# Designs tried in a protein design run: designed miniproteins, single chains, continued (3). Part 15

Each design is a single chain, and the fold is of that chain. pLDDT is the mean over its residues in the fold that is shown.

## One batch from the design tools (miniprotein)

Design m8494
Fold by ESMFold2-Fast:
Structure m8494 (fold): chain A 73 residues (1-73)
Amino acid sequence: MEEAEKLRKEIEKLETEYQKAVDNGDYKKAIELLEKIRRLRVKYLSLQGRTEEAAQAMAELDKEIEEFKKKLE
């Protein structure tokens, strides 16, 4: 439980930083933050035994990351 709460707080912090990066037009930083959020969300859901939702979250975040990468190319 404590580890899941720690992961949740870290995800919330990273999501706030991600929004600031997007607002500033720093898409390279936004991609780095999304990759970190992806790893932590997958861990959070897996710790709760929600493996199917973890796989879905991973696919959704990977799609967002690729969309931002296309904007930089």
Scores: mean pLDDT 78

Design m8495
Fold by ESMFold2-Fast:
Order: C-alpha cells, then sequence, then structure tokens
Structure m8495 (fold): chain A 81 residues (1-81)
C-alpha cells in the first residue's frame, strides 16, 4: 500500500525526501513539494532532500529552479566524499 508507505516515511524526518518522491510518483505534486521543503527545514545538509525537491519542481515544469536544487545536492554529496 503506497499510501501507508508514504505515511510511514513522513513519520521519519530523515526520510521526508523519500516520502516526497513517492508523492511525486503518485502525481500529488503540491503535497510532494510541501514534504520535500519540510525535509530541507529539518536537515539542510541532507542531499537526498535537495534532490527530491528538485525532482518535484522538474515534474511541475520548474526546470530552472530544479537545476539549482540538483546542483546543491551534488555539492553536499561532494563535501561528504
Amino acid sequence: DVDAEIERLKADPARLGEAALLLREQGRLDEAEGVARAGLAVDPENADAWEALGRVLEAQGRHEEAAEYFAKAEELRAKAA
């Protein structure tokens, strides 16, 4: 049950990016954006949350904004390596 999995992921602040991607997959783009932004508010160093918001923005047709979020995710991953 995808809805049960989304609710499970939303209960864990570290996994809000994963919840946002499942919401995006379901076409629930406004909810996906809200959840992804909440993930960034919890941990701004979480590269997965930046990438998740980028993918949601791209699905909304906001390609320039999405590119900035993908760049930030790559920057954070490079710092962790």
Scores: mean pLDDT 83

Design m8496
Fold by ESMFold2-Fast:
Structure m8496 (fold): chain A 92 residues (1-92)
Amino acid sequence: SDAEEAIKFLEKLLEAVEKEDPSLAPSEAFLDALRSTDANPKDENTQLALARLKALLDKFGVSEEEKEKIFSLKDPVERARAILEAVKKKAP
């Protein structure tokens, strides 16, 4: 299911950021997006990765308020975990 694939993807991102191992992530751009404290990162690949994470939250019905709260978190591990938990909460 789409939800199972999304959760598995996000679990791998969380593992990668917790272990600081980019080889565990599908793309280094997703780690850069999670580490970025700038809402508008300069790197195009990082911008695309951030947009894809936001689109994933939109797909599972996460509100704008919840997304703003998640992306206001300064710690990339907490941010990755919050994204995963938000998707899990909305997934069947």
Scores: mean pLDDT 78

Design m8497
Fold by ESMFold2-Fast:
Structure m8497 (fold): chain A 78 residues (1-78)
Amino acid sequence: SLALQALYALAEAIRTAEEAGDEETKELAKRASVALIQGDLESALELVERAAETAEEKGNEETKELARRAGELIRQYM
């Protein structure tokens, strides 16, 4: 399912943000996962887009791409 794929991408984004010491992006990705599980797709999308922005600011391209992928999957699920 698209939701499951988005959750997997968010889990990987959380992991790569943690490995980089990027607590801000990690927290945003965790909040996005919770919103997605609760069916709040608009909040999930907003949070994942902000996670991609903070990852970009920190130069963490891997986390940025994972967050972007999660956002694309959430948009398709909406």
Scores: mean pLDDT 88

Design m8498
Fold by ESMFold2-Fast:
Structure m8498 (fold): chain A 79 residues (1-79)
Amino acid sequence: ALSDEELRALWAEDPEGVIAALAALLDHPNPGARYLAAQYLASLGREAAAAREALERTLKVETDPAVRRAIERALQAIA
C-alpha cells in the first residue's frame, strides 16, 4: 500500500525525477512493478500529466491485463 504522505514527500523533493522514475518502472520486467508505477501515477493525478506520453507508449505494448487496466486508469486520472 502506498501512503499519500510518502508520495507527497518524494514529489516535493523532485517532481520531475519522480515522474521519470515511475515512467522507467513502466518498462520493468516485473508486472507488479509496472502495476505499482501506473497506480502511483494515477494517485498523482493531473500533476503527473507529463507521464501521459510514457503511459500511452507502454499501453501499446503491455500484455498483462491488470497492468493494462492500471495504465488506462492512470491516463484517465492525469487527463
Scores: mean pLDDT 78

Design m8499
Fold by ESMFold2-Fast:
Structure m8499 (fold): chain A 55 residues (1-55)
Amino acid sequence: DDVRIQQLIDDEARRVGDQAYRRALEQGLSPDMARLIGRQAGTATRNYLLALINR
């Protein structure tokens, strides 16, 4: 993948992670737990998008 595609994937993964983090906080989870959930969601999104591009 070129640098621009990698940047877009990283940006999307960050957005998904941030959204998951905020939803976890709204559900009453601790900031540490919400951060872990957000990080996992972001990583899963990045891996999924990379797999699609690198079929």
Scores: mean pLDDT 83

Design m8500
Fold by ESMFold2-Fast:
Structure m8500 (fold): chain A 65 residues (1-65)
Amino acid sequence: SALERAVELGRRIQRLARRRGVTAGEVAEEIAKKLGKTITNGAEALRLLIDHPEEVAKILEELEK
């Protein structure tokens, strides 16, 4: 489901944030910016993961290298 995919993307964002020593919100904002979007809160971040999962996953794969 879209929600299950969003939850998995959120977990990947949290793992990346922990490795970088930054917040998950900061990683989500960086991903949003690469997509030409602005997010200011967790609800907007979750919407991004639900509405654009393939684009988020592609950016996340590059950031996880």
Scores: mean pLDDT 86

Design m8501
Fold by ESMFold2-Fast:
Structure m8501 (fold): chain A 84 residues (1-84)
Amino acid sequence: EEELLKKKAERILTALEFAADRVKAGQNPELAKQQIEDAINELIELAKKYPEVVKPYLDRAIEIARSLGLEEAVKKLEEIKKKM
């Protein structure tokens, strides 16, 4: 069970990284930004239920959001990390 949840968090992070790369490349940026927002929200919901599973991936998600200038997303992710 925990292993499957960890793989789910890893999949969400991988999807976030791919979407971030597309935004930076200028390839369909509107769709890519929506995918980033969805991935961050999915990770936050998983962190609320299983904080220990998400904690190893949270710093990387914060770094990606910060690199894209997503200040509100960074704030939400850092607030979740503080509650862990």
Scores: mean pLDDT 82

Design m8502
Fold by ESMFold2-Fast:
Order: sequence, then C-alpha cells, then structure tokens
Structure m8502 (fold): chain A 74 residues (1-74)
Amino acid sequence: SEDLKRAKEVLERVKELVAQGKLSPETLDIAEKAIEYLEKALNSKDPVEEIHYRILAKSIIDSLERKIAEVEAA
C-alpha cells in the first residue's frame, strides 16, 4: 500500500537523521510504531479498528514529516 511505503520512507529518513544526531532515538521508536499501526490496520477484520489504526498512523507520520522538514531547514 502507498501509506505503508510512505511510512517506511519516513522511517529511513528518521534513521539517517538520528545517526547524524539531528533527531532523538525516541523518534525512531515513534516511526516504527506508526508502521506497526498501519500493519494492524491492514490485518484488521473490523472496519472501526482499521480506521482507528490508520488515523493513529497518519497522525504520527504527518508529525514526523513536519519535524524532518524543520530539521532539514535548519
């Protein structure tokens, strides 16, 4: 899925920035959690649970993309 690809791209970018000392290691854990939520959404048989996990993952990824942009602009 495109959402999962996007989340994995964000994770790889977070890994690079953490290695450079520009983001905390906690940010890596947060990015991995977003991927876990997307995988739970994809495997969910309950539409309400699927929507819940997609919203959680989207919120995390959007927040991380903003943080990456701020760090890269500095």
Scores: mean pLDDT 86

Design m8503
Fold by ESMFold2-Fast:
Parts: structure tokens; sequence; C-alpha cells
Structure m8503 (fold): chain A 74 residues (1-74)
């Protein structure tokens, strides 16, 4: 059976430290975003359906989820 693929990215957005973890398991992508600002940690988890026929839509869905969460922690 194919093992889940886990990708972790860390970056800083202003005063916010962001850790993004993407877990791909078949047709499902679980997006976990951890944002830390002034010692306060907020976690957001979202499950998306992965469409291999439309990689641009997948990328935009992930980018939108990240942007919406960061806008909430600013």
Amino acid sequence: APAPVVTTSRFKFGDIDVELTLTRDGDQVTLEIVATKNGEKKTFTKTLTFDAADPDANRQAIAKAVKEFIDEVE
C-alpha cells in the first residue's frame, strides 16, 4: 500500500512563525498550519480532496486555506 507523503515547510510572516504540514494519502490532502505569535500558538487543520487532473486547483485551494488562516492570526 502507498505510504502517506508528508511535507513540512517553515517560514516567517512578519511577527508570525508558520509551520505548514501537508500529508497526502491517496486522494486526500490534510493541511495542518501552526502559527505562533508573541508566544501564542494557533493550529488550523483542513482536509482537501486531491485532484491529480488539476494541480493548479489543488495549489490554489492550499494557498487560499493558508492565507485565510494567516489573516485570522494577524
Scores: mean pLDDT 75

Design m8504
Fold by ESMFold2-Fast:
Structure m8504 (fold): chain A 71 residues (1-71)
Amino acid sequence: GSLPSVEELKAMSKDDLEAYINSADNQDQRLLRALALLQKLAVPISQDNLNTLLKAQNVTALVNIIYKHLQ
């Protein structure tokens, strides 16, 4: 399905945003969902930092970056 709107994402708490991403079927889908949100929102992140977080499978850090951008 389509990602939430920017307005819907801005209305989410950090916990709601993390729950939304973690509701994906598996870890690969959680990381893809986080990546899709970073791309949709044009979040400024370096390729090196993004690659490090993706290799670490650090969903919590990705959620924090997305949430900070939405505020």
Scores: mean pLDDT 84

Design m8505
Fold by ESMFold2-Fast:
Structure m8505 (fold): chain A 57 residues (1-57)
Amino acid sequence: MVERYALHMTQADRDALTDEQAQALMKAVREGNVDEARRIAAEAGATLRFEKVPVPA
């Protein structure tokens, strides 16, 4: 039952986000709305990468 993902974003991707988009992105990630997070980043011209993370010890 491993459902952990790490979000990766470069400085350039972060710089492309407005304050409103950054807040909305963080909220979507916190709530587990991966599709919403991807859409927000894509609108800003940023790319989100999700990596499987080993279960936290």
Scores: mean pLDDT 67

Design m8506
Fold by ESMFold2-Fast:
Structure m8506 (fold): chain A 79 residues (1-79)
Amino acid sequence: EELEKLKKRYEESLKWAEEHGLSPEDIGDIYYRLGLVYLELGEKEKASEYFEKAADYYHQAGNTEKADQARKLAEEARK
């Protein structure tokens, strides 16, 4: 229940962020949180996709530490 509501909230946040020109790091944070929610829901492929998107946005932001962490989580999610 709570995870499904959180998923919808972050999906709405992502759409808003993309429409309102949030920074790549902020967009990356939303993708990262979506990845965590999908992972908790057992949707491993979606989680991996969202972690990869988070990594790409963090890389664009110059945040290599977060990008590396997100890529690692994407690989772990695919297993």
Scores: mean pLDDT 83

Design m8507
Fold by ESMFold2-Fast:
Structure m8507 (fold): chain A 67 residues (1-67)
Amino acid sequence: SLRDQALALLQAAGHSPAEAEALVDRAVELIRQGRGREAAELLQAAGLSPELADRVGKLLALDVLSS
């Protein structure tokens, strides 16, 4: 799934499974509220590069639209 791809990318970036789940859940909540910029900022604050944060954000936005 798109969510599983986002989780895998976060774990590859050094986040634990629990940290990745928490980040994804918060980012998804922000995206559902139309707060996609804040979701990207959250991911960057967690230590993701802008490129990786953009990629994860796009995967989660597509997952939200498909759910």
Scores: mean pLDDT 86

Design m8508
Fold by ESMFold2-Fast:
Structure m8508 (fold): chain A 88 residues (1-88)
Amino acid sequence: SAEEARERELLERVRARERELLERVGAPGPVKATAEDFREMHRRLEAGEDALDVARELKERGLLNEEMVRALAVAEVAREVEAEEAAA
């Protein structure tokens, strides 16, 4: 179905963005981020900060883990999709 095809497309985009973030920022640490850390990340992305810049700062602060990288990738893809839909 079109819905299933769209979900697969979005998942592939998220996975590609995760790989790109990991390659550019380096390996995430085995740290556990708090709900507050995730809220701060989302606030910064909503303020228009680049996900790569956010990821680099989180790594410097020792807060970057695999879950955080996925959340950053999801947020970036969602922002791109919103922009595409607004342009259509």
Scores: mean pLDDT 79

Design m8509
Fold by ESMFold2-Fast:
Structure m8509 (fold): chain A 81 residues (1-81)
Amino acid sequence: SAQDQLALAETLLGLVAHEHKKGIVLSDEEIENLRKYAEENLSPEIAEVVIETVEYLRENPEADVDAVLAEARRRLREVAA
């Protein structure tokens, strides 16, 4: 269901945010594995929000993760409507 996909997207974003707050940057292999998992388990629109957010955090390790997640959640609400 869309609700289950949103819950999965939130879980994935929360895990990445936790690693980002520890200063851990995901590898190319980890990003590719996450992309494949998202493409297999999420709608294209939800997967795009998750992957773009994760790639942004990887490229911007000093970013305010809470602000980035707030924007991702806003986008998820729009694509789920």
Scores: mean pLDDT 82

Design m8510
Fold by ESMFold2-Fast:
Structure m8510 (fold): chain A 58 residues (1-58)
Amino acid sequence: MTEEQKRIEEEILRLIKNGIFDIKKFQEDYADELAKYGAKVDGVLNEKTLKALVDILS
């Protein structure tokens, strides 16, 4: 993971912790991209969903 991707991951986790980021809405908006990572639209932050988030927002 690049330094930029690590910073993006930390910021995403901060937004989720503070209730600012809606995981399920993101999954619904990017369902096709999430499928490439094997992530599901389930509202759960798992490793595949987090990896997809970092890669999409990088």
Scores: mean pLDDT 75

Design m8511
Fold by ESMFold2-Fast:
Structure m8511 (fold): chain A 97 residues (1-97)
Amino acid sequence: AEERMALVGRILTLIDEIYRVTGDPEKVAEVVREVGKILGIPKTAERLAQAILEHGFDSPEAVTAATQFMIEASVNATLEQLREAVKFAEEKLKEAK
């Protein structure tokens, strides 16, 4: 249970860091969409991606969508999917540097 929450937090931290490095909402939205596919929550991830693109990364809309993403990932994703999503986001951050 604790490991699941830590992995979800790590995914969101990596997405935040990609935004800080790139400054590009389109690249962040692409990463969010791919992470959503890995986690088996593509519809929830698409809502977050659209909120980032329409309202900005730090908008109340994006924060609300990120909270829902966190809840859905914590409940529905397997530990293996969460670990794979972390690895994917780490590679995308490395590419962005």
Scores: mean pLDDT 87

Design m8512
Fold by ESMFold2-Fast:
Structure m8512 (fold): chain A 96 residues (1-96)
Amino acid sequence: EKALEAVREHERRLADNAPQVLAGLVESAKASGTPEAYEQALGNARGLLRTVEEVAAELSKDPEKAEEAQQHLDTVRRSADAAIAELEAGLKKARE
């Protein structure tokens, strides 16, 4: 009964905003500079990626949405990989 466009708009916004959220997690952890802050940010970044992956998997059940969902997931994965790598490097340095 809901318009399919509303779901598409929400998912697009989530994927579009995910890179900025990931960047914010990295900046916040660096500002705090503690191992605990980096561990929390890593948990949040991994959790966000899992959420986007689950959403993309659900949308991919609709052939009309599968390509767009995969493109959004690929974008978020690239941003998440970069953010996680930076957070892991920061955590290692903070523990030294």
Scores: mean pLDDT 78

Design m8513
Fold by ESMFold2-Fast:
Structure m8513 (fold): chain A 86 residues (1-86)
Amino acid sequence: STFTTTGFEIKLPEKEPKDGEVIRIPVTLRSEGVTLDTTIELRVRKTPDKTEFIYDGRVVTIPGSSSPEEIREALRKMMEEVGDTL
């Protein structure tokens, strides 16, 4: 089904995630007067060189030296793909 998402927000945890941790991220989806609150569970795989966030067969890879802005942008792109499947 094509649920057209007009906007979403994601809040990252305050603490740096550990390898093997599951992060629950609250997400608010907005589409043409409808607001849907949901929670997405991301599995974290961390090495010294990179951090990977895994959701429903999707993987976002972030270099270990990435800024918080680069992390947010990478997760935003993944969430756009998730929104297209809702």
Scores: mean pLDDT 66

Design m8514
Fold by ESMFold2-Fast:
Structure m8514 (fold): chain A 80 residues (1-80)
Amino acid sequence: AKEKFEESVEKTRELGEKYPEVKKLAEEVIKKAEEAYKKSPVEGARVAASGYSAVAIASVGVEVDKELEEERLKRLLEEL
């Protein structure tokens, strides 16, 4: 439980550092997971894993939005 908790927290932190747009979400997830872990290591690991999944999905959304925006700008520049 502890090892999986620490792995999920570390991955969540890395996503927050890589994507500034999700940094606040990542920090909130880590805080909630740490609070849950203090009460129960198993619950902490579960919260950390679920929170990491949410941050990961949000991070994919940021990447997709950036790619779509870059394609949109490129097309607009070609039509100018």
Scores: mean pLDDT 78

Design m8515
Fold by ESMFold2-Fast:
Structure m8515 (fold): chain A 82 residues (1-82)
Amino acid sequence: SDEEFWKELQEVLEKQQEVKKVYESGDREAFLKALEELLELAKKVVEKWRPVKDELSPESQEQLERLEEATKQLEELLEKLK
């Protein structure tokens, strides 16, 4: 459902705020770990909702597409940082 999708999207956004806080601490190892955890969470949400994207509202579909693009960019960023 749209409501369930938005709840899971909110969990990703909360994890993004956690990553930002870790980045501000200056701890590179903790930052990389937080980014990996964010990527894993985002991939899980994308993988769950991609197969049923056509069952989501147009607004939720747009947010899923944005999350898919952001997830790809984060994966590319992490590969450069390793």
Scores: mean pLDDT 85

Design m8516
Fold by ESMFold2-Fast:
Structure m8516 (fold): chain A 118 residues (1-118)
Amino acid sequence: TTTPVLERLQTIADTGDAAKSAAAKEAIELVKKGAEALLAGDYERAGEYFEKAAEIAATKLGDNLTAGQLYALAARAYFYAGDRERARELYDRAVALAEAAGDSALAAAIRAQQAAMT
């Protein structure tokens, strides 16, 4: 689900400086659009929105945990769209970000998601 990601992004939007607040709000809108696309069965577009949100989290917010979770969501969406190569690349990136953040439990959860979908 997107709820834990949205809660973390909302905290950054509410407590961050002006630049981080703006970036977090942009990421929130992208996550919401990704979730809407996912519900509509537009898996390719859902993947694009989650991937863009993940890039903001990684590069503008420095939040490797949120970025890892968003890349995992993008990977799952691309897998359902039939783009298995892109899904694999983004799952690998999500695992690397979770490990870089020191969250071995998240890394294991992402690997389990990848294994269940292959």
Scores: mean pLDDT 87

Design m8517
Fold by ESMFold2-Fast:
Structure m8517 (fold): chain A 72 residues (1-72)
Amino acid sequence: MNAEITKKKKEEMDELLKKGEISKREAIAKYVADSILESTEISLKKAAKEGDEVAQRLLASELGVSVEEIRK
Protein backbone atom coordinates (compact mmCIF):
# COMPACT_ATOMS: atom_id res chain seq x y z
CA MET A 1 0.00 0.00 0.00
CA ASN A 2 1.11 3.59 -0.67
CA ALA A 3 0.78 4.46 3.02
CA GLU A 4 3.26 1.70 3.97
CA ILE A 5 5.74 2.82 1.28
CA THR A 6 5.46 6.43 2.54
CA LYS A 7 5.97 5.27 6.15
CA LYS A 8 9.09 3.28 5.17
CA LYS A 9 10.58 6.29 3.35
CA LYS A 10 9.77 8.52 6.35
CA GLU A 11 11.52 6.06 8.70
CA GLU A 12 14.59 6.01 6.41
CA MET A 13 14.66 9.83 6.41
CA ASP A 14 14.33 9.94 10.22
CA GLU A 15 17.29 7.53 10.50
CA LEU A 16 19.44 9.71 8.19
CA LEU A 17 18.46 12.81 10.21
CA LYS A 18 19.37 11.03 13.48
CA LYS A 19 22.81 10.14 12.05
CA GLY A 20 23.29 13.79 10.97
CA GLU A 21 23.88 12.77 7.33
CA ILE A 22 21.18 15.09 5.96
CA SER A 23 19.63 18.33 7.16
CA LYS A 24 16.01 18.53 8.36
CA ARG A 25 15.20 20.78 5.38
CA GLU A 26 16.66 18.32 2.84
CA ALA A 27 14.79 15.39 4.46
CA ILE A 28 11.50 17.32 4.16
CA ALA A 29 12.23 18.20 0.51
CA LYS A 30 12.95 14.55 -0.41
CA TYR A 31 9.90 13.28 1.48
CA VAL A 32 7.58 15.81 -0.23
CA ALA A 33 9.08 15.15 -3.69
CA ASP A 34 8.71 11.36 -3.32
CA SER A 35 5.11 11.69 -2.06
CA ILE A 36 4.15 14.00 -4.95
CA LEU A 37 5.81 11.72 -7.53
CA GLU A 38 4.01 8.61 -6.24
CA SER A 39 0.62 10.35 -6.01
CA THR A 40 1.07 11.97 -9.45
CA GLU A 41 2.06 8.65 -11.10
CA ILE A 42 -1.06 6.89 -9.73
CA SER A 43 -3.30 9.78 -10.83
CA LEU A 44 -1.71 9.86 -14.30
CA LYS A 45 -2.19 6.09 -14.79
CA LYS A 46 -5.86 6.36 -13.81
CA ALA A 47 -6.55 9.42 -16.00
CA ALA A 48 -4.67 7.89 -18.98
CA LYS A 49 -6.78 4.71 -18.67
CA GLU A 50 -9.92 6.91 -18.67
CA GLY A 51 -8.82 8.56 -21.96
CA ASP A 52 -7.28 11.85 -20.75
CA GLU A 53 -4.95 12.92 -23.58
CA VAL A 54 -2.80 15.12 -21.32
CA ALA A 55 -2.36 12.26 -18.82
CA GLN A 56 -1.51 9.88 -21.68
CA ARG A 57 1.18 12.29 -22.94
CA LEU A 58 2.69 12.80 -19.47
CA LEU A 59 2.69 9.05 -18.72
CA ALA A 60 4.30 8.31 -22.12
CA SER A 61 7.04 10.86 -21.32
CA GLU A 62 7.64 9.30 -17.88
CA LEU A 63 7.86 5.75 -19.30
CA GLY A 64 9.86 6.79 -22.40
CA VAL A 65 7.27 5.39 -24.84
CA SER A 66 4.94 6.86 -27.46
CA VAL A 67 1.39 8.04 -26.67
CA GLU A 68 0.13 5.31 -29.05
CA GLU A 69 1.80 2.70 -26.79
CA ILE A 70 -0.15 4.07 -23.79
CA ARG A 71 -3.44 3.90 -25.77
CA LYS A 72 -3.10 0.13 -26.43
Scores: mean pLDDT 65

Design m8518
Fold by ESMFold2-Fast:
Structure m8518 (fold): chain A 84 residues (1-84)
Amino acid sequence: MEELDKRLQELLDQLEASLAQLQAALANGAPQDVIEKARKDALDSFFQLANLVSNDTDSVPPSPELLAQLQKLAENIAEILAKL
């Protein structure tokens, strides 16, 4: 149980950091290769998080706060990707 919650939090932190890097690269007009790398890192983090939530929530569901954070991040990712 503690291991799953820690893994979810680590992946959430990685995703937030990757999204911040992507947003900063876009805002600063970074070279296309930098933007593509940041986008790939954000997508990889998102898929890892989505896969963990989908596969490991049956025995120990995340807290309501963590689920709300996941949903909000998914919406933010969709908005960012729609602009790319």
Scores: mean pLDDT 70

Design m8519
Fold by ESMFold2-Fast:
Structure m8519 (fold): chain A 74 residues (1-74)
Amino acid sequence: DKELREGLIKSATALRENAAKVLPDKPELAEELQRIAQEIIEIAEDESLSAEEVLERATELARRAEELLREAQA
């Protein structure tokens, strides 16, 4: 599903933008958020993975990113 993969890349790009905003105050969290965003892009670009596998792996990474973003805003 091209639409799913494109949506994930878009979401990962937004996560990188959020990481850049966190960087001045919490550089370690920003670095981890950028790593997660890169992993999501790699999964979305992996043509060997099914749409279901992409969704499962990306969902797990997104959950981790949400935890870190919550911590960054505290």
Scores: mean pLDDT 82

Design m8520
Fold by ESMFold2-Fast:
Structure m8520 (fold): chain A 68 residues (1-68)
Amino acid sequence: MKITVKWSDGTTRVLQVLNEISEYAVEAKDAETGETMLGALDRENNLASVVEGPEKYLGLSGEIVSIE
């Protein structure tokens, strides 16, 4: 599964899901950089955030563009 997220810094990233912990939480990696993160998902509102991972993502809000 891949999740495309548009972050509040203006970047759009493709995240490869490594483990779907729940409907609200995934372990993922950036498909380009390979950086790993624990993401929180609000699929009803198409929102994403990083709970644990690279510091640059911890202050960002994300919009879910697609899930594949």
Scores: mean pLDDT 84

Design m8521
Fold by ESMFold2-Fast:
Structure m8521 (fold): chain A 63 residues (1-63)
Amino acid sequence: MVNLILRIIAGMSPHTPKEEILQLLKEAGLDDPKIQELIQIAENDDPQAVELLRQRAEELLQE
């Protein structure tokens, strides 16, 4: 499940609304630290949040 979510986020368009990614992460309902890290990035008021989420998801898939 975690790896599936990470792959979905890494493969998303850079124009995807941040709110859609945040909803996906919250609906997953996982207490996984990788998912919690992505939720924190998504909740940040950063205009580059979507790009940061995509990059971090790809990094987490490679570990």
Scores: mean pLDDT 77

Design m8522
Fold by ESMFold2-Fast:
Structure m8522 (fold): chain A 87 residues (1-87)
Amino acid sequence: MAEELVEAIENRDAQKLEELVRKLLAEDPSRVIPLASYVAARYPELLPHVLTVVTSSDLSVELKQRLAEALAHPKELSREELIAALS
């Protein structure tokens, strides 16, 4: 999953990214925080695609607050750091 997500981002495959974000939210919604931060910092053109999936999901108030904070102050993660965070 983690490597497939990074590959979809690098290839700018918005449809595959949305599919993998839905799967990520079903398995571990907390992992969307480092993903959204990485996308906002390095691939801002893909951020609306991530947010479309996230906003259609029932996230806890705590996760919504953490997501808002991550988007306000995006953390510049490396490719390797993102893979580790998603594994």
Scores: mean pLDDT 82

Design m8523
Fold by ESMFold2-Fast:
Structure m8523 (fold): chain A 63 residues (1-63)
Amino acid sequence: MTAAQAKAAVAAAYPEYTVLGAVRSRDRPVFTVIARHPDSDDLLLAEVDAATGAIVASGIARP
């Protein structure tokens, strides 16, 4: 899977968030995708499985 596919998966699952970017994790077989809520400074951090494209974890972080 590519970073672009990981970003697309998060955008489809969380359409209320604007996807900012994705980075490949070095220690786990996942992409970390970062998205921002349009009405706040809350950041969504999502982990996407690099083999399947499934979102395996997500959480909200405030800057």
Scores: mean pLDDT 78

Design m8524
Fold by ESMFold2-Fast:
Structure m8524 (fold): chain A 78 residues (1-78)
Amino acid sequence: SLAGELEETFRELGRLLEEQQRLEDLRRARGSFSPEEERRMAELGERITELSRRLAELIEELRRQGIPIPDLVLELPR
């Protein structure tokens, strides 16, 4: 369902943001990223941007169809 896609997209976005935060924490602790961590951070940034756009599209579609937005997305990450 569209609401199910919204919930899954929101959960996936949350997971990616948590991974991004963990990498940032590691960078602060060590003062630098490894080349692999830099690549992963770039990949996370791209995926987060894509999922954020998808989440916005799903919310708009739910509003258009009059479907209630699940409480879990009330605090949008972006």
Scores: mean pLDDT 77

Design m8525
Fold by ESMFold2-Fast:
Structure m8525 (fold): chain A 87 residues (1-87)
Amino acid sequence: MDAAAEALEAAAGELMARVSELAEKVGDGEASPEEAEELVELAREAAARAKEALAASDVSEEEKAAGIAALEGNVRATEEAAAKALA
């Protein structure tokens, strides 16, 4: 059994719950500048952890590259959403 994958899923679940709460506040226009900044930091941290997990995985190099590109795109989208909320 992939105990490391299970631990990563649990940690990702908690992180995603917090990201969802902050994202909802940003979407509702109720987020403070600090909360919008926290959302960006959490998104970057989640992406960094996912990139490390992906690099350590047994998937193909092509799948790793595609996954990294998708994660970087998601971070960028979060940064743009937060910037609009703070504008």
Scores: mean pLDDT 74

Design m8526
Fold by ESMFold2-Fast:
Structure m8526 (fold): chain A 85 residues (1-85)
Amino acid sequence: ETVKITSKLTKTIENKDGSFTTEDVDLVSEAELDAAPYNSVLVIKGEVKELTADMSATTATVQQSEFDDELGVEVIYTYTLTNTK
């Protein structure tokens, strides 16, 4: 049994008027995930990494924030992890 865990990346940007824009970012294709030499993978910032923890849930969400010095705002990256057998 091989478990393939995929992620979707969502980028949230604060606009100049104080509103928020949400952008879906596909950094890697499913074919690239399938070509990875790992049975469980996590995609972070376009890099395919080995996921070393077992996920019992079908879907989990992980958030990471980064301050963008050029825009002067915090950008929130949301990863949705889906467990597929």
Scores: mean pLDDT 55

Design m8527
Fold by ESMFold2-Fast:
Structure m8527 (fold): chain A 81 residues (1-81)
Amino acid sequence: MVVGAKEGIRITIKGKAKTPSDAYTMEALKQLIGELIGGEIQPDGTVSGFATPQQRERVEDAIALLKSVAEELEIEIEKIP
């Protein structure tokens, strides 16, 4: 359906975990976000892919979890034409 069309999206995730254990949780969540949009997280924290509105909601849930384990967190979400 046209209304639920996939949008090109780039997500850049940069942050610092509170502990080494939290750092592994952050990496797992970054990989999950990549999987949700059909991309692979790059070493610089950038992932590109496509997302429907439902997939974007799941990405937002993963971002909320990232905020809970991060001491510092910077997230940029950009639409790709």
Scores: mean pLDDT 78

Design m8528
Fold by ESMFold2-Fast:
Structure m8528 (fold): chain A 62 residues (1-62)
Amino acid sequence: ALEHLREALAALEAGDLLGALLHLSQVYSEMPEAVSAAEEAIFAGDVARARAIVREAIQTLE
């Protein structure tokens, strides 16, 4: 989970929304609410919100 969340955050920071969605899908079973919220933010065009959600999820696992 943590590795894919870090890769999703890096993708979001690089503007790679498809890469971010792909990595988030890999952690859905462990963190369904956080992943759903981040995907919803990405689809709404709120990349800053998506980054914040993913950072919070990483912090929860650290």
Scores: mean pLDDT 82

Design m8529
Fold by ESMFold2-Fast:
Structure m8529 (fold): chain A 56 residues (1-56)
Amino acid sequence: TIFFRISDEEAKRLKEEGITKVTLYVPESLKDRVEELKKILEKHGIEVVEVVTVGS
């Protein structure tokens, strides 16, 4: 399985590079962390357009 990690600093860099929309790929075991990842991304003006659960 794969997972996507993001910090406030990383989210800010994505926004600076012109990335305004992302798809999150998370394993089932980390599904509850999706809300925290969304909060970090939305805080920096990046829209989460889709969440894909991987490894189910």
Scores: mean pLDDT 70

Design m8530
Fold by ESMFold2-Fast:
Structure m8530 (fold): chain A 55 residues (1-55)
Amino acid sequence: SDAYNAVLAYARDNGITSVDNATIQRAVDAQLGAGFSEDEAVDRVKYALTDINNR
């Protein structure tokens, strides 16, 4: 999906290597399954990846 590709591009651009592509896919699917739009799902997963990367 476009949401997955957007998050994957963000992770690559920001050097986030601590989370694999399968985990990113599941995170996006979880947000979409919770009723968030693709744009909201992207923002929520990007926020979580940034939080993890800053540890």
Scores: mean pLDDT 81

